# Designed miniproteins, single chains, continued (5), part 53

Each design is a single chain, and the fold is of that chain. pLDDT is the mean over its residues in the fold that is shown.

## One batch from the design tools (miniprotein)

Design m17824
Fold by ESMFold2-Fast:
Structure m17824 (fold): chain A 90 residues (1-90)
Amino acid sequence: MEEKELEQKAANYWVAGQLLLVAAAVSTDPEERENADRGAAGAFKKALEYLSKVDKEQAIKEAERGLKVAEQYGTPIAAEELKKTLDELK
């Protein structure tokens, strides 16, 4: 896969993950919140998988930022996936 294609895929999945974190945070339905949290976890996993192939240091920094946001928004599934990815990247 070309570096430019990896960067674009990483950016797309990262934006999707951030939007899903917001959706989880504002949802009044527990089921919708959990589905958005799981969606964010999957999106961030894909984003960091692509980003780590281009820039591992940046992937670590973005995972750390995402983890802080997920913890603040109360999205435990996304937070767990980001912690797991950080451990794999270290």
Scores: mean pLDDT 84

Design m17825
Fold by ESMFold2-Fast:
Structure m17825 (fold): chain A 73 residues (1-73)
Amino acid sequence: MNKEALEYEVEGAMHEIAAAVALRLGDTEAALQHYRLAKAYYQRALALSTDPDERARLQGNIAALDAAIAALE
């Protein structure tokens, strides 16, 4: 992964952590916003990634976030 793709993946992971914290505090709206931001960052990382294993991991993370978002809507 190039540096820019890695930076987007790190930002996505940070927003996943923030979403989990928001859920523990009972703030579903904040959790939804953070999951959506995490998804957007992983999509940007995926667009910059050419490695099949990295792409598969990012696609898996995006699918998991889609499920988490759907569960909270």
Scores: mean pLDDT 87

Design m17826
Fold by ESMFold2-Fast:
Structure m17826 (fold): chain A 74 residues (1-74)
Amino acid sequence: DAALRAEVFERIAEIAREQGIDLGDPSLSEEQQLQALIEAAKRALKENADNAGLVAVLQKLIAELEAQLAALAA
């Protein structure tokens, strides 16, 4: 759901901010931005392992981001 996906992005943004990662930084390559987002999402997954809804959305998001990263490398 779009609302749950927005909640997931908010949690990823919080984790990225804690790690000093600017996901919107135009100085980062698209590959670097995707890598940073994937790492933030994986951390969010670990920290929210007890929330089944967030876990499901995060797993799907990570898979989609990893597919995008692989496509850039091809």
Scores: mean pLDDT 70

Design m17827
Fold by ESMFold2-Fast:
Structure m17827 (fold): chain A 77 residues (1-77)
Amino acid sequence: MSIEELKKLSEEELIELLVKETGLSRETARRLIDAARNRDDATAVRLMLSQDLSDEQLALVSKVLRAVIEKEEEREK
């Protein structure tokens, strides 16, 4: 999925996508999204690396977090 497609999804839809595609718990997926919204890069990176994700899954998580950041920036304007 492209970042533009991910930006069209709600926060709950992004959480469900992460759970479905990576096997993360809903709590972990929510923590990742919260870390992205709060610009807590250290927490986001730590959570991603601790989950034994494949390179493809890490790329998807990174795109989701980037979509969350861009969506929040657009909301703040």
Scores: mean pLDDT 78

Design m17828
Fold by ESMFold2-Fast:
Structure m17828 (fold): chain A 68 residues (1-68)
Amino acid sequence: SDELVQRLLEELRKRLLELGVPEEDVERYVSGLRQWVRDHPDVTEEQLTAAIENVLAGAKGLVEERKA
């Protein structure tokens, strides 16, 4: 669903900003995942949710490294 994809991408954007990811990097992550969805039009909700959680885990790791 296009509505589901847009909702999940907005939630990803919000969560990345809450983690302290700079706006420029947030746009890069969101754009990258949006392109991934375009390249995989038959992606399931579960697969998209897993991809979002993987992006968030990676971004969190980088933010923590920058704080050290």
Scores: mean pLDDT 80

Design m17829
Fold by ESMFold2-Fast:
Structure m17829 (fold): chain A 90 residues (1-90)
Amino acid sequence: SLKEKIAELLREHKGVSFSDLLKYLHENGINISKKELSKILKELEKAGLLIKMEKEGYYVLNPSIPISYKPKLSKKSEEVLNELRKVLLE
């Protein structure tokens, strides 16, 4: 199930916290505010690409969506998604 796959991803450290993601983005030269990141993460959740695990404070990529899926996103949301994929899949 999706929930079991999410638990597997978190167990393998394939989840990322908001603060860790913000740090990774800054370290990769992406200057983004907490407010902008919150908006982008909400956009990615609405697109079905990202799942928020509120109790754990983590975000995981939706395993039901193929990496080849290219929704119409803002340029900044695409940049954040690419960094998320590097952190969570590589």
Scores: mean pLDDT 67

Design m17830
Fold by ESMFold2-Fast:
Structure m17830 (fold): chain A 87 residues (1-87)
Amino acid sequence: MPTVEEIYEEVVSEYEKRAKELEAKISELSEDQLNEEIDKLEREALRRAFLLADRYRYSQEEIDELLKRLSEHFRKVVERLKKKFEE
C-alpha cells in the first residue's frame, strides 16, 4: 500500500511535468488564459490525489497532510509561473 509521501511524490511529479509544459508556452497566453490553465492543473492534481486517498482509505489526518503539502507546492509553482508571465 503506498504511503502518503509516495502519493504526494506521484501527484507532484505529474503536476510539475504539466507546469513545465505550460511555462514553455506562457508567452502565447493572456493573463486570463494563464489563470484558467493554472486552475486546470491544480484541479487535475487534486482530483487524482482525492481518488488515490479514497482508494487507499486514508484517514482525514492523512488527507489533510497530503492537501497541505500539495497546496504549498502549488503556491510555489504558481508564483514561478506568474513571475515568468510578467517578464
Scores: mean pLDDT 85

Design m17831
Fold by ESMFold2-Fast:
Structure m17831 (fold): chain A 103 residues (1-103)
Amino acid sequence: AEAVKEEVLARLMAIHEVPEPTALERAIAALIGELVRRGVEEEKLEEIIRLAEEFATRGDVAALYRFAVLVIEEVEGEDVSAWPFEEVFARFLELAERVIAEE
């Protein structure tokens, strides 16, 4: 899980072209690490990582929204796909903070 988190952070930082990860990049990497710990199947994990990379490379907010929905579904078992972006994103950040605190 830690090795995957570090690899994702390095990849996101390279795309962002800064020496430090942003709070959002840390949140994304921490949640991907949590999915690996939970044993989420490889095919689904690859789709989730692809969505994170699409957001990082293109600024695709829809990809970020879909990423957050899938992560919340896998971690909490809740379907939030009908929620507005602001509510999904708030839940996503709260979940990321909780996961980071448990490291």
Scores: mean pLDDT 75

Design m17832
Fold by ESMFold2-Fast:
Structure m17832 (fold): chain A 84 residues (1-84)
Amino acid sequence: SIRDKQLAGIRDNLLASAKADYDKLVAQGKITEEQAKEYLAVLKKGLARADAIVNASTKDLTPIEILQIYQQELEKEYEAWKKE
């Protein structure tokens, strides 16, 4: 659907931006390649959960509501990761 294509675009842009930032941090010696992969995996998991919630919605979501769902699910995944 058009919504699925839009969500894929948001996901791909967030992943590309995060990867570029992590690659820069690795190049600067601030984090390891292993840490960068771990951070990217957490981000991918949160984005997948956010996509599932948006697609399961029974109402027309506004762009702001979609962004709030992404923010909340990413926060939950980071909090879960911190406890490990």
Scores: mean pLDDT 76

Design m17833
Fold by ESMFold2-Fast:
Structure m17833 (fold): chain A 95 residues (1-95)
Amino acid sequence: MSEEVRRKAYEEVRELVLRMIREGKSLEEIEEAVYKKAKELTEKALKEYGRDAALAAMSGAAQGAYAAGRDAGLSDEDVNRIAIAAARGGMEALE
C-alpha cells in the first residue's frame, strides 16, 4: 500500500509542477500549489490508510517535485525550494 501511495503522490505532484512550468507560472505560484497538493495528498492518505501511508505520500510528493524541477532544467536552488514546499505541506497535514 505505502509504495502505491508514494508512486501516485510522486506522479500527481510531478505532473502538477511540469504543467505549471509549461503555463509560465512563477516559482512562488508553483511553491504554493505544491504545498497545497502535498498537504491534500498526505491528509487523504492519513485518513484512509494511516501514518505510514501519509509519510509515503509526503515523501512521494517531495520526490515528484524534485524530479519535475530537475527535468524542467530549474536551478538547484529553485528545485530545492519546490521540494521543501512539498515537504512543508506534508508536515502541516501531520500536525
Scores: mean pLDDT 89

Design m17834
Fold by ESMFold2-Fast:
Structure m17834 (fold): chain A 85 residues (1-85)
Amino acid sequence: SELEEILERLRELLRRAETASREEQVRLGEEALKLAVEAFKKYAPKSIVPRAIGLILRAIGHLLDGDGVGAIRASLELVELLKES
């Protein structure tokens, strides 16, 4: 499924972040959030929108703190939530 492909891409971004500089981790986190938001726009039922928005805000918070890895992890949680819904 497209959600499984997005999850695999997000897991790959997380692996790349392990050896990346902090600046590169933030860029990977931005890419992860963009992928998760596009999945949200396509697949989110109305019932999960408040929880999904909370995860998006958490990812944005991590990016503002310079924590790209945290942004990738929040993006993964969002797509996993979409898959379970």
Scores: mean pLDDT 88

Design m17835
Fold by ESMFold2-Fast:
Structure m17835 (fold): chain A 92 residues (1-92)
Amino acid sequence: SEEIEKFLKKVREYLSKELKLEESEVDIIIKFFEALAELGVSVEELEEVFNVLKELIRNPDKLPPEEELERLLELERRVREAEARRRGLTLP
């Protein structure tokens, strides 16, 4: 938990101060990482995801390697499923 909290603070500071993203964009990204941490994703894996995301923001015209993109899409899908579950959506 403490390692995750330190990571999230670092991400927020980097996105707002170094990349100059709008507060709404920073909040979306922070919520994504919070959801990944809640799903049990390790700090080491979160750092790797953050490095890919930094490259995407710095160079939006360049697609990341297919393997990294597939990994991001899989993690995003897991976050959506967890959010649906938290909202009380039980399968009939």
Scores: mean pLDDT 76

Design m17836
Fold by ESMFold2-Fast:
Structure m17836 (fold): chain A 80 residues (1-80)
Amino acid sequence: DAEVAALRAAADALEAKAARLRAAAAGTPEEATAEVRRWLKEEHGIEELEPEDALALARGMAASYEAAAARSRARAAALA
């Protein structure tokens, strides 16, 4: 079913985004902040963000993506 496949693909993409944000935030403070700020700018167009706000936003976004992925997987399972 194309809908089930699309929901699973969406969940995979969201989980990958969450994992990337968490991995970037886990480096040295300087590298983590630079990586997170670059990722947010390139992937989400978020610019002029303070370092502490960038890390907090990345952790919040990762949690949000994880929750969205779980909802997408639950929907795919219900339709399968």
Scores: mean pLDDT 76

Design m17837
Fold by ESMFold2-Fast:
Structure m17837 (fold): chain A 92 residues (1-92)
Amino acid sequence: SVEAELEERWAARNEAFLKEHLEKAREAYEKKDKLEQLKLKIELGELLIEIGREAYELYRDVDPELAKEIEEQIKKYEEKKKELEKELKKLE
């Protein structure tokens, strides 16, 4: 279906992002660049929150229990992102 083709393109895009992100993270850790490390963690967190929100919309009407679990995970990632942003501000 068209939906399946869109999901495949979406997954490929996110996989490419994660691959590039992991390479940047490796470099930042090798250089001990704490500022870049925090920025990359925040960017990854933003992607995971976005994926979670898309999953929530997909499941909310068909599996409300799974949707609720996804919503709780999104909330946890949003809280972690806020803490990382506070840490980033201290290093600026």
Scores: mean pLDDT 78

Design m17838
Fold by ESMFold2-Fast:
Structure m17838 (fold): chain A 75 residues (1-75)
Amino acid sequence: MSKEEKAKEYLEKGKEAYKAGDFATAYKYFVKAIEIDPNNEEILKEFKEFLLEAGPARTEEEAEKIIKDILKKVE
């Protein structure tokens, strides 16, 4: 399985958990997706939307900072 396919799989699992109201599980899957493919624009967009809708981010700028801080920790 390619890096992109694996990241996409975690993205879909995150979206399913979000639809089920399991925000903690959704967050974990979105984090795994972005860690696998940090430059994937679709994953970044979906994760930002989740962070805004689920409440840890109040603005798109805060959502982007959260993602950047996550990616910095995996180095």
Scores: mean pLDDT 79

Design m17839
Fold by ESMFold2-Fast:
Parts: C-alpha cells; structure tokens; sequence
Structure m17839 (fold): chain A 92 residues (1-92)
C-alpha cells in the first residue's frame, strides 16, 4: 500500500503543478498497462497449452488480462482526448 499511496500523492502534486505533464504521464501509463496485459494474455495462453494441469487456471488468467487490456485501452483513448484538448487550450 505504501507504493500506491506514494503514486497517488505524486499524481495529485503533478496535476496541481503541471496538468499537461500529468496527463502525458497518465497516457503513457495506460498505454503501457494495456501492452503488459496484452503480453499477459499471450503468456497465459502458452502456459495453458504447455501445462495441462494448470490449463483452467491459465485460461481464467488470460480472460482477466483481456479485461484489463480493454479497460486500459479505453483509459488511453479518453486521456489522449483530454491531453489534446488541454494542448489546444495552451496554444491560445
């Protein structure tokens, strides 16, 4: 929980000091999270194929990774739009 509290505090401080930089960072994090989960789906599918005893568990893990990938892709698109709006506002 220490790391989550520190990360949240850093997010709040960045939003206050530089909203655009904060949004840029959140866009990158959402993109990276989607990519990590996409790789997690692939890895879990390979493990399900190679380990018959763990197949059911790895198939369920693949589904969780797909859900997280979709969620983070939606976040990425929403944050990217917000970033574009804030950049246009800054152009004056």
Amino acid sequence: SEMREKLERTREEMKTKNPIKSLQREVVIAEASAEVNRLGVATSKIMAKKNPEGREENEKLAEKHREREEENRKKYEELKKKLEEEKKKLKE
Scores: mean pLDDT 82

Design m17840
Fold by ESMFold2-Fast:
Structure m17840 (fold): chain A 74 residues (1-74)
Amino acid sequence: MTEEEAKKLLEKGKELIERGKEEAERGKAAYEELKAAGASGTAVAAAALIAVGGEIDIRLGEEMIKKAEEALAK
């Protein structure tokens, strides 16, 4: 991995974490709102999946940052 590739990977990882945080927050808020409103189990489950998807994006972004930092350190 080149330094340019590592820097771009670091940038993309940070963007993915930001997006993942937004998705996790929206999914969690929707989950709590739907539960409070007595919505269907499928609607509640859909909101939970969005929150989980956001958490996965955060973890992927963290992995990308770690790989980029390792490449920049060597």
Scores: mean pLDDT 82

Design m17841
Fold by ESMFold2-Fast:
Structure m17841 (fold): chain A 97 residues (1-97)
Amino acid sequence: MTIEELIKELNEFRDKVLEAIREAESKGEAKQRIAQIANDFIEKSKSPILGLAIGQLQSDVFKAIDEAESKEEMIARVNEAFDRYIEQIKKEYEKLK
């Protein structure tokens, strides 16, 4: 998996996570949907790097859901977590050039 492919998969995962949060009627339902989405991405890619990235982001997303008081706050925190993670990946990739 290239870094460009990894970032693309993470952005697709983000879109699915945000959709799950918007559609869910409870924090528990959102977490359940996100866990299923994460599992589907890991199963399809069979990439250890993507699996680790999704696992770490899933933990950050669950924390955002638990700590947020509104869906807007959940969405904002999730976007921050993904943006920080993707920025970190880009910085690490630039060090390898």
Scores: mean pLDDT 84

Design m17842
Fold by ESMFold2-Fast:
Structure m17842 (fold): chain A 95 residues (1-95)
Amino acid sequence: SEEEYLKLYKENPKEFELILGDALRRVAAQSPEAREFVIRVLKKLHEMKTASVEEAEKLYQEIKEELDNNPLVSEEFKALVRAYAKYILEEKKKA
């Protein structure tokens, strides 16, 4: 679940990063369309890190919508990416 992955990232960031990296590579390898999807999501995640809190909130919603509208990726992959995006947003709100 998203909550379980968020907990994993907080407790074992290195393990989470390995799981996320592996999942992203596996999805990107499925098709050119899946690779483009992974690139778009990664770009938005990267933009969240340097954005304002307000812009990061908007990017977070865009990532969630893009995941929800993609039938090619598993629910586990969606939960993993949502957890990562949520962590970035929550940490940014603390700053």
Scores: mean pLDDT 85

Design m17843
Fold by ESMFold2-Fast:
Structure m17843 (fold): chain A 107 residues (1-107)
Amino acid sequence: SSPRTPEEAIELLEKILSDIEKYDNVESATEALNLLMFLAILGRTEEAVEYAKKLKPLIEKYKDSKVVQVTALSSYHLAKLMGRGEDALKVLEAASPKLAEYVKSKF
């Protein structure tokens, strides 16, 4: 489900972190990335960076998945349109330096 508030996004990130083995899949990596980028767009960048660091193993594991790459590209594009491109890059670099390089290579 799509979060409506930063607090809902944080609750969903905490849910993924509470049982990382259960959520060790591409769908959860994709959801985590969307939630992190949503927080960055809403100005909660420092919190998003800290969650990105905790979720780095999950995102790095699925970074080569087409759905994760497309999600990173589309979320970054949306962040740029909202004047939050630098915040979004900071979060992407914390989650996966390789995914951040991939995104930068496409823009």
Scores: mean pLDDT 89

Design m17844
Fold by ESMFold2-Fast:
Structure m17844 (fold): chain A 89 residues (1-89)
Amino acid sequence: MLRLSVSTSYDASTGTVRGVARTEEETTAMVVTLQSVDTGKTVAIAFARGRGAVAEVSVSAKGNERYQAVGLAVGPSGEVLTAEGPVVS
């Protein structure tokens, strides 16, 4: 059964926000988006596919802006999964 995990992290030493989406099974398509929670805008996007697919995005954080990674994965049977990481600032 296709499993999707999504994480959001903030590194204060570099001022960088990172979003990662990961699947364990064969994946037809996967996308991770990094979204500004405060503006509703997508600030970064990445795609992956295949077995053990990993999609990763990173951006320099703007002061006082909060971010969340959101993932979507499609399995070979057309199964669709979505997951959200934590909100970070």
Scores: mean pLDDT 82

Design m17845
Fold by ESMFold2-Fast:
Structure m17845 (fold): chain A 65 residues (1-65)
Amino acid sequence: SDEEVRALIEEGRRALEDPSLSAEDRTLIGMGIRELEEGLRNPPPEERLRRAVEFLRRKLAALRA
C-alpha cells in the first residue's frame, strides 16, 4: 500500500541520518528511496514497485541486525 511505501521511505531517511553509515549503503538506500518516491508519483508495474520495496526493506533490516 502507499502507506507502507511511505513508512519505508521514512525508515530509509532515518537510516541516512546515521553518520557511521558506509558510503555504499548510503548510496544504495538513497537510490531505493528515490525509486519508491518516483513509483508513488509515476506508478510503474506492480512487480517493479514490489521489488523496490523488497530491496530497501531487506537492506534496512540488515542494518538493524
Scores: mean pLDDT 81

Design m17846
Fold by ESMFold2-Fast:
Structure m17846 (fold): chain A 75 residues (1-75)
Amino acid sequence: SKEEEIRALADKYIARLRATIRSLPRDVALEVIDRAIRQAERDLAVAEKRGDAVSAEVLRRLIAALEAERAELEA
């Protein structure tokens, strides 16, 4: 289904973003993470207003992944 294709593309995007973040200097990685979380939170609010459950699910997963990467860098 289109929903399964969207989820699969999102998983690939998240994995690639994590790899990119891990290749950056710590200070740059933290700035990139912070900007990405802020953008994803804005996109999530829009998806929720539209009732787009699949996009909202993907965006919550992205935010959780970015927060996990930030926590690892701050440890």
Scores: mean pLDDT 87

Design m17847
Fold by ESMFold2-Fast:
Structure m17847 (fold): chain A 92 residues (1-92)
Amino acid sequence: NAALLAESRAASAAAAEELAERAKEAAEKGDIKKANTLLVAAGVLAAGSGDPAAIERVREAWEFLVKKSSAEDQKKDEEAKKLAKELEKKRK
């Protein structure tokens, strides 16, 4: 049944897009591990759907995760340096 096959592919594409958006939200909150897990699942569903739009949305979410992970690492380094500088000032 062609209608059932189309419905199954559409459902997989929709699920992939939903997981990609949830992964972006997790990354924005700093939960990089959860975002990574969600994007792996989204990638499998997008590939299974064969929908180029779903595949591209998952790719964009991966780019966002990579960029966000790098920004969070920079923020942690800056906070650590600031704390170390304050501790050194108090010990003199």
Scores: mean pLDDT 76

Design m17848
Fold by ESMFold2-Fast:
Structure m17848 (fold): chain A 97 residues (1-97)
Amino acid sequence: MRRERAEEFLRRLEELARRAREGDEEARRELEVLMAAAVVELVRLARELGLDLGPEADRLEARAREILAADPPSEEDREQARAAAEVVVEEHLRLEA
């Protein structure tokens, strides 16, 4: 589900990561916000499925929420992050089935 949005999100992350490595501070900030949105959505979905992600996930979620509080993502960015998280979870469950 929402595979097209998930693919777009991943392409955006790859492009932003490349630009950030080249010294683009705007790309670095946008990458940080999009990664934070993805972390929050992944942790939320994993908990809804009853998965225990351990203390590292709690630490990553806390940091991600700090980033999103300072620089809130757009509604479209949140939807793309959610779609990416859903695809990752669906593929993981399919491989374990």
Scores: mean pLDDT 80

Design m17849
Fold by ESMFold2-Fast:
Structure m17849 (fold): chain A 77 residues (1-77)
Amino acid sequence: AENLEAAFVLNEAALLARKLIEEGESDKEALEKAVKYALSLSDSPAVKKALEYARKLFEEGESAVKALLRAAAKAFE
């Protein structure tokens, strides 16, 4: 299902973002790299919509990892 795929892809992106932050990258840099990684795994409309939601959450003050995880949860619903 597209919703399950989007949830999986964004969870993988969140794992990458966490690793990059632990390696010293900023939340903004980690999010940008995680988004590119997610799109390399799947460019489906569900994934793109979930990534747009993650970006919105980040702009509203959420951390990169939390934004991606919340967007993944929303996509799964």
Scores: mean pLDDT 85

Design m17850
Fold by ESMFold2-Fast:
Structure m17850 (fold): chain A 81 residues (1-81)
Amino acid sequence: SVSQEQYDALKEWLVEQLKKLDITSEEERKKLFEELKRKFPDVLNPNLDFEKFNAILTESLTTATSVEDLAERLTEGLTSP
């Protein structure tokens, strides 16, 4: 299970990445996914692949109201079984 501290660390990191990256770009989405696997391997759902990541990101983008809200929704989706 993911601790609150690990969850919060991932969410804060995602806020910073989402402010810098063009997340509407497939190339930038792939880059973000590779960085996630590199920095947070023990926090992410172990069955997470790029297709699942891209689906979670796309769904989160349709409902998010801010970059902070987007990061929260992504963190929840990426860490859930």
Scores: mean pLDDT 83

Design m17851
Fold by ESMFold2-Fast:
Structure m17851 (fold): chain A 94 residues (1-94)
Amino acid sequence: AEEEIRRVEEDVREIVEVAKEGIKNGKSAEEIEEAMKKKMEELKLDEVAREEVERMMAGVVGLIKNGKSQEEIIEYLERAAEAALENLRLLLES
């Protein structure tokens, strides 16, 4: 249903905002990963959406560990979030 898709999209956006706040506040890769995982559990995120968020999380962790700038990490996260939401629409509407 469109309402279910909208809810999942809102949940994913909320998790992305948690990650952005962590990055802006200079949190470690481990702290950001923990915060994202905690938010996924609180929201009882759909399994397919969880897989997409876990891929995004792995990318963010990799960039932080490679010493990328806050700006580069946020740019990646925003792009990855858009791609994840587009993929989720296709999967949930199918």
Scores: mean pLDDT 83

Design m17852
Fold by ESMFold2-Fast:
Structure m17852 (fold): chain A 74 residues (1-74)
Amino acid sequence: AADAADLARLKAGAEELVKQGKSHIAFTALGVWAAAAEIEGRTDVARQLLKFWAEMLEKEGETELAERVRKIAE
């Protein structure tokens, strides 16, 4: 399915940015991509991107921001 393929590509892109030490860029990209998906009516894609963003933020020690993003995804 297109949504599953898009999610896999976007998540892989964000993980690669974090691996390169560009966590700020990865987090900004995930937020922008989630907003774009929501505007396009792809609500499940947006929610999954937000959940993934929250997971990555938590791993980086950004616990408060992760909780805020997680609330938006629910």
Scores: mean pLDDT 80

Design m17853
Fold by ESMFold2-Fast:
Structure m17853 (fold): chain A 60 residues (1-60)
Amino acid sequence: MSQEEFDLEVELALKEIQLAITKVDLERGIGDPEKLQKEIDELRKSINEIRARLGLPPLE
């Protein structure tokens, strides 16, 4: 595995954790739902870009 692939896998894991936290905040009604939904959408896009670079299918 290349250093680039390792760095991408670490970034992917961190963004997936952030996505999970933001989804929980949205479900619990913590903060602004429009802002949280925008952050979820941006994280999903970023995650799918990293997944594509790693040759993985997009998130469902």
Scores: mean pLDDT 81

Design m17854
Fold by ESMFold2-Fast:
Structure m17854 (fold): chain A 80 residues (1-80)
Amino acid sequence: MVVKAVLTAYKDGTAEIEADGDLEKIAELLGLKVENGKIVGSEDKISEALEKLIQEGKLTIKDIEVIEDGIKLTFDLELE
């Protein structure tokens, strides 16, 4: 199953993920937690998790947007 997700990585080293799927299951896969309807964590933890998913062929980056407070990534995530 392919889920569309958006990662916002902020200049302060925090990041959040929004997705059209089961956020709790996605957070568990990333080793993160859901807070206020979003997956939140440090940039370092999220980057490590995303690198592993890219290496496993489960994550494809679709778009990269530079915003004032950081970077916004749109990606497809394949869930088992």
Scores: mean pLDDT 78

Design m17855
Fold by ESMFold2-Fast:
Structure m17855 (fold): chain A 94 residues (1-94)
Amino acid sequence: MAEAAGKAADLMFDYVTNGADPEKVAEAVGKMDVLGVSMAATYFARKALEAGLTPEQIRKGAELMEEAVRKYTPDADKAVEAIRGSAERAIAAL
Protein backbone atom coordinates (compact mmCIF):
# COMPACT_ATOMS: atom_id res chain seq x y z
CA MET A 1 0.00 0.00 0.00
CA ALA A 2 2.60 2.62 1.02
CA GLU A 3 4.65 2.03 -2.18
CA ALA A 4 1.51 2.33 -4.35
CA ALA A 5 0.46 5.52 -2.51
CA GLY A 6 3.95 6.98 -2.99
CA LYS A 7 3.91 6.13 -6.70
CA ALA A 8 0.47 7.77 -7.10
CA ALA A 9 1.74 10.89 -5.28
CA ASP A 10 4.75 11.03 -7.66
CA LEU A 11 2.43 10.78 -10.68
CA MET A 12 0.22 13.54 -9.23
CA PHE A 13 3.28 15.76 -8.71
CA ASP A 14 4.43 15.12 -12.31
CA TYR A 15 0.92 15.92 -13.59
CA VAL A 16 0.69 19.35 -11.89
CA THR A 17 4.34 20.36 -12.56
CA ASN A 18 5.21 18.75 -15.94
CA GLY A 19 1.82 17.99 -17.53
CA ALA A 20 2.06 14.20 -17.24
CA ASP A 21 -0.77 11.97 -18.51
CA PRO A 22 -3.84 12.32 -16.20
CA GLU A 23 -5.08 8.85 -17.26
CA LYS A 24 -2.05 7.20 -15.60
CA VAL A 25 -2.80 9.08 -12.37
CA ALA A 26 -6.48 8.04 -12.51
CA GLU A 27 -5.50 4.38 -13.07
CA ALA A 28 -3.07 4.37 -10.13
CA VAL A 29 -5.53 6.08 -7.74
CA GLY A 30 -8.49 4.00 -8.98
CA LYS A 31 -6.79 0.77 -7.84
CA MET A 32 -6.55 1.99 -4.21
CA ASP A 33 -8.90 1.65 -1.27
CA VAL A 34 -9.85 4.70 0.87
CA LEU A 35 -6.76 4.28 3.09
CA GLY A 36 -4.45 4.12 0.07
CA VAL A 37 -6.05 7.25 -1.41
CA SER A 38 -5.67 9.06 1.94
CA MET A 39 -1.97 8.12 2.05
CA ALA A 40 -1.43 9.24 -1.57
CA ALA A 41 -3.15 12.59 -0.84
CA THR A 42 -0.96 13.08 2.26
CA TYR A 43 2.25 12.23 0.35
CA PHE A 44 1.27 14.59 -2.49
CA ALA A 45 0.51 17.42 -0.02
CA ARG A 46 3.92 16.92 1.62
CA LYS A 47 5.73 16.99 -1.76
CA ALA A 48 3.74 20.08 -2.78
CA LEU A 49 4.72 21.97 0.39
CA GLU A 50 8.40 20.97 0.07
CA ALA A 51 8.46 22.06 -3.61
CA GLY A 52 6.55 25.33 -3.00
CA LEU A 53 3.67 24.49 -5.36
CA THR A 54 1.00 27.16 -5.86
CA PRO A 55 -2.53 26.82 -4.41
CA GLU A 56 -3.75 26.40 -8.02
CA GLN A 57 -1.38 23.44 -8.62
CA ILE A 58 -2.39 21.78 -5.32
CA ARG A 59 -6.10 22.20 -6.20
CA LYS A 60 -5.46 20.81 -9.71
CA GLY A 61 -3.94 17.66 -8.18
CA ALA A 62 -6.77 17.30 -5.65
CA GLU A 63 -9.42 17.68 -8.39
CA LEU A 64 -7.84 14.90 -10.47
CA MET A 65 -7.76 12.56 -7.44
CA GLU A 66 -11.41 13.38 -6.64
CA GLU A 67 -12.46 12.60 -10.23
CA ALA A 68 -10.60 9.26 -10.17
CA VAL A 69 -12.05 8.11 -6.81
CA ARG A 70 -15.60 9.08 -7.83
CA LYS A 71 -15.29 6.78 -10.87
CA TYR A 72 -13.63 3.77 -9.19
CA THR A 73 -14.13 3.86 -5.38
CA PRO A 74 -17.40 2.73 -3.70
CA ASP A 75 -16.64 4.93 -0.65
CA ALA A 76 -15.87 7.96 -2.82
CA ASP A 77 -17.25 10.55 -0.34
CA LYS A 78 -14.80 9.43 2.37
CA ALA A 79 -11.86 9.47 -0.06
CA VAL A 80 -12.87 12.92 -1.40
CA GLU A 81 -13.02 14.27 2.18
CA ALA A 82 -9.45 13.03 2.82
CA ILE A 83 -8.18 14.52 -0.47
CA ARG A 84 -9.79 17.93 0.18
CA GLY A 85 -8.56 18.04 3.79
CA SER A 86 -4.97 17.35 2.70
CA ALA A 87 -5.10 20.02 -0.04
CA GLU A 88 -6.63 22.64 2.29
CA ARG A 89 -4.03 21.99 5.01
CA ALA A 90 -1.19 22.22 2.44
CA ILE A 91 -2.50 25.54 1.05
CA ALA A 92 -2.95 26.92 4.61
CA ALA A 93 0.69 25.97 5.39
CA LEU A 94 2.00 27.99 2.40
Scores: mean pLDDT 75

Design m17856
Fold by ESMFold2-Fast:
Formats: structure tokens, sequence, C-alpha cells
Structure m17856 (fold): chain A 105 residues (1-105)
């Protein structure tokens, strides 16, 4: 499990560094940059993601509710440009963990 998480994380990080975080998330979700995260994941999964971002100290608690309103572009640009690459790397690692956990055993 840990090896699969690290492999997926390294792939996502490489793409994000080459193409930017927004394009990487668009490819990962199969959705345009203008699509709301809520419309891709659903409300409950978006709230779960928001809570994990706060728990991992990637996102301040005050911004948690804003994730429900954000598009792929707004989330990606906020992480990459406002919070910086350390936050973007933590986010991609968290996303890789969630994707591997949600894959059927």
Amino acid sequence: MEEKIEELFEELLKKAREKGLVETLMELFGAPASTKIRDILGELNTLKLSRELVKEKILPKEEADNVLTWTVEELGEYLENELGWEAAEKFLRLLAKEMVRDEQL
C-alpha cells in the first residue's frame, strides 16, 4: 500500500512540476479547470477532503468551507501560488493516499 501511494504521489508531483497543479488535477479528475470540486467528488467527499486538508495543516480551518465553492483551477492556484510548493506536495500526497484507499480491495 505505501509503495503504491509513493508511486502515485511521485507521478502526480512530476506532472504538477512540469504542467502546473491545475492541469495535473484536470487530468486526474477528468474535468475542465472551471468545474467545481464539489461537482466532481460530491458534497460529502469534498467535505472529507477539506477536513483532511485542515487536519494535515495544509489548509487553515477558515478556508475549509470555501473548498465546497472552489473550482479545480481555484484550488490548484491557491495551493501552488498562495501556499507554495510545500503545501502542494502535501496535498498531492494526501490525494494519492485517498485514491489508493478508495480503490477496491
Scores: mean pLDDT 77

Design m17857
Fold by ESMFold2-Fast:
Structure m17857 (fold): chain A 81 residues (1-81)
Amino acid sequence: MEELLEEFGKLVEELSKLDPSLLTDEEKQEIGEILQGISRLIVKGIENNGKWSKEELEEFKELVKRLKELLEKAKKLEKEA
């Protein structure tokens, strides 16, 4: 759990430093949807006194993975520019 929250925090920091021009409007929308999904899961966990289902934890991992893949793609474009 703490590792997922730490990884998410690092990805948010990387996203805040990223040049927005490296992302398409579609990719920006997808990132927004991922961030909303993760925020929903965090709120749900707080409301449920820190208890997440196995399915909710799996969803969190998949959303973090998707965000990481989008950021890695953008970083490759930045390196070529």
Scores: mean pLDDT 77

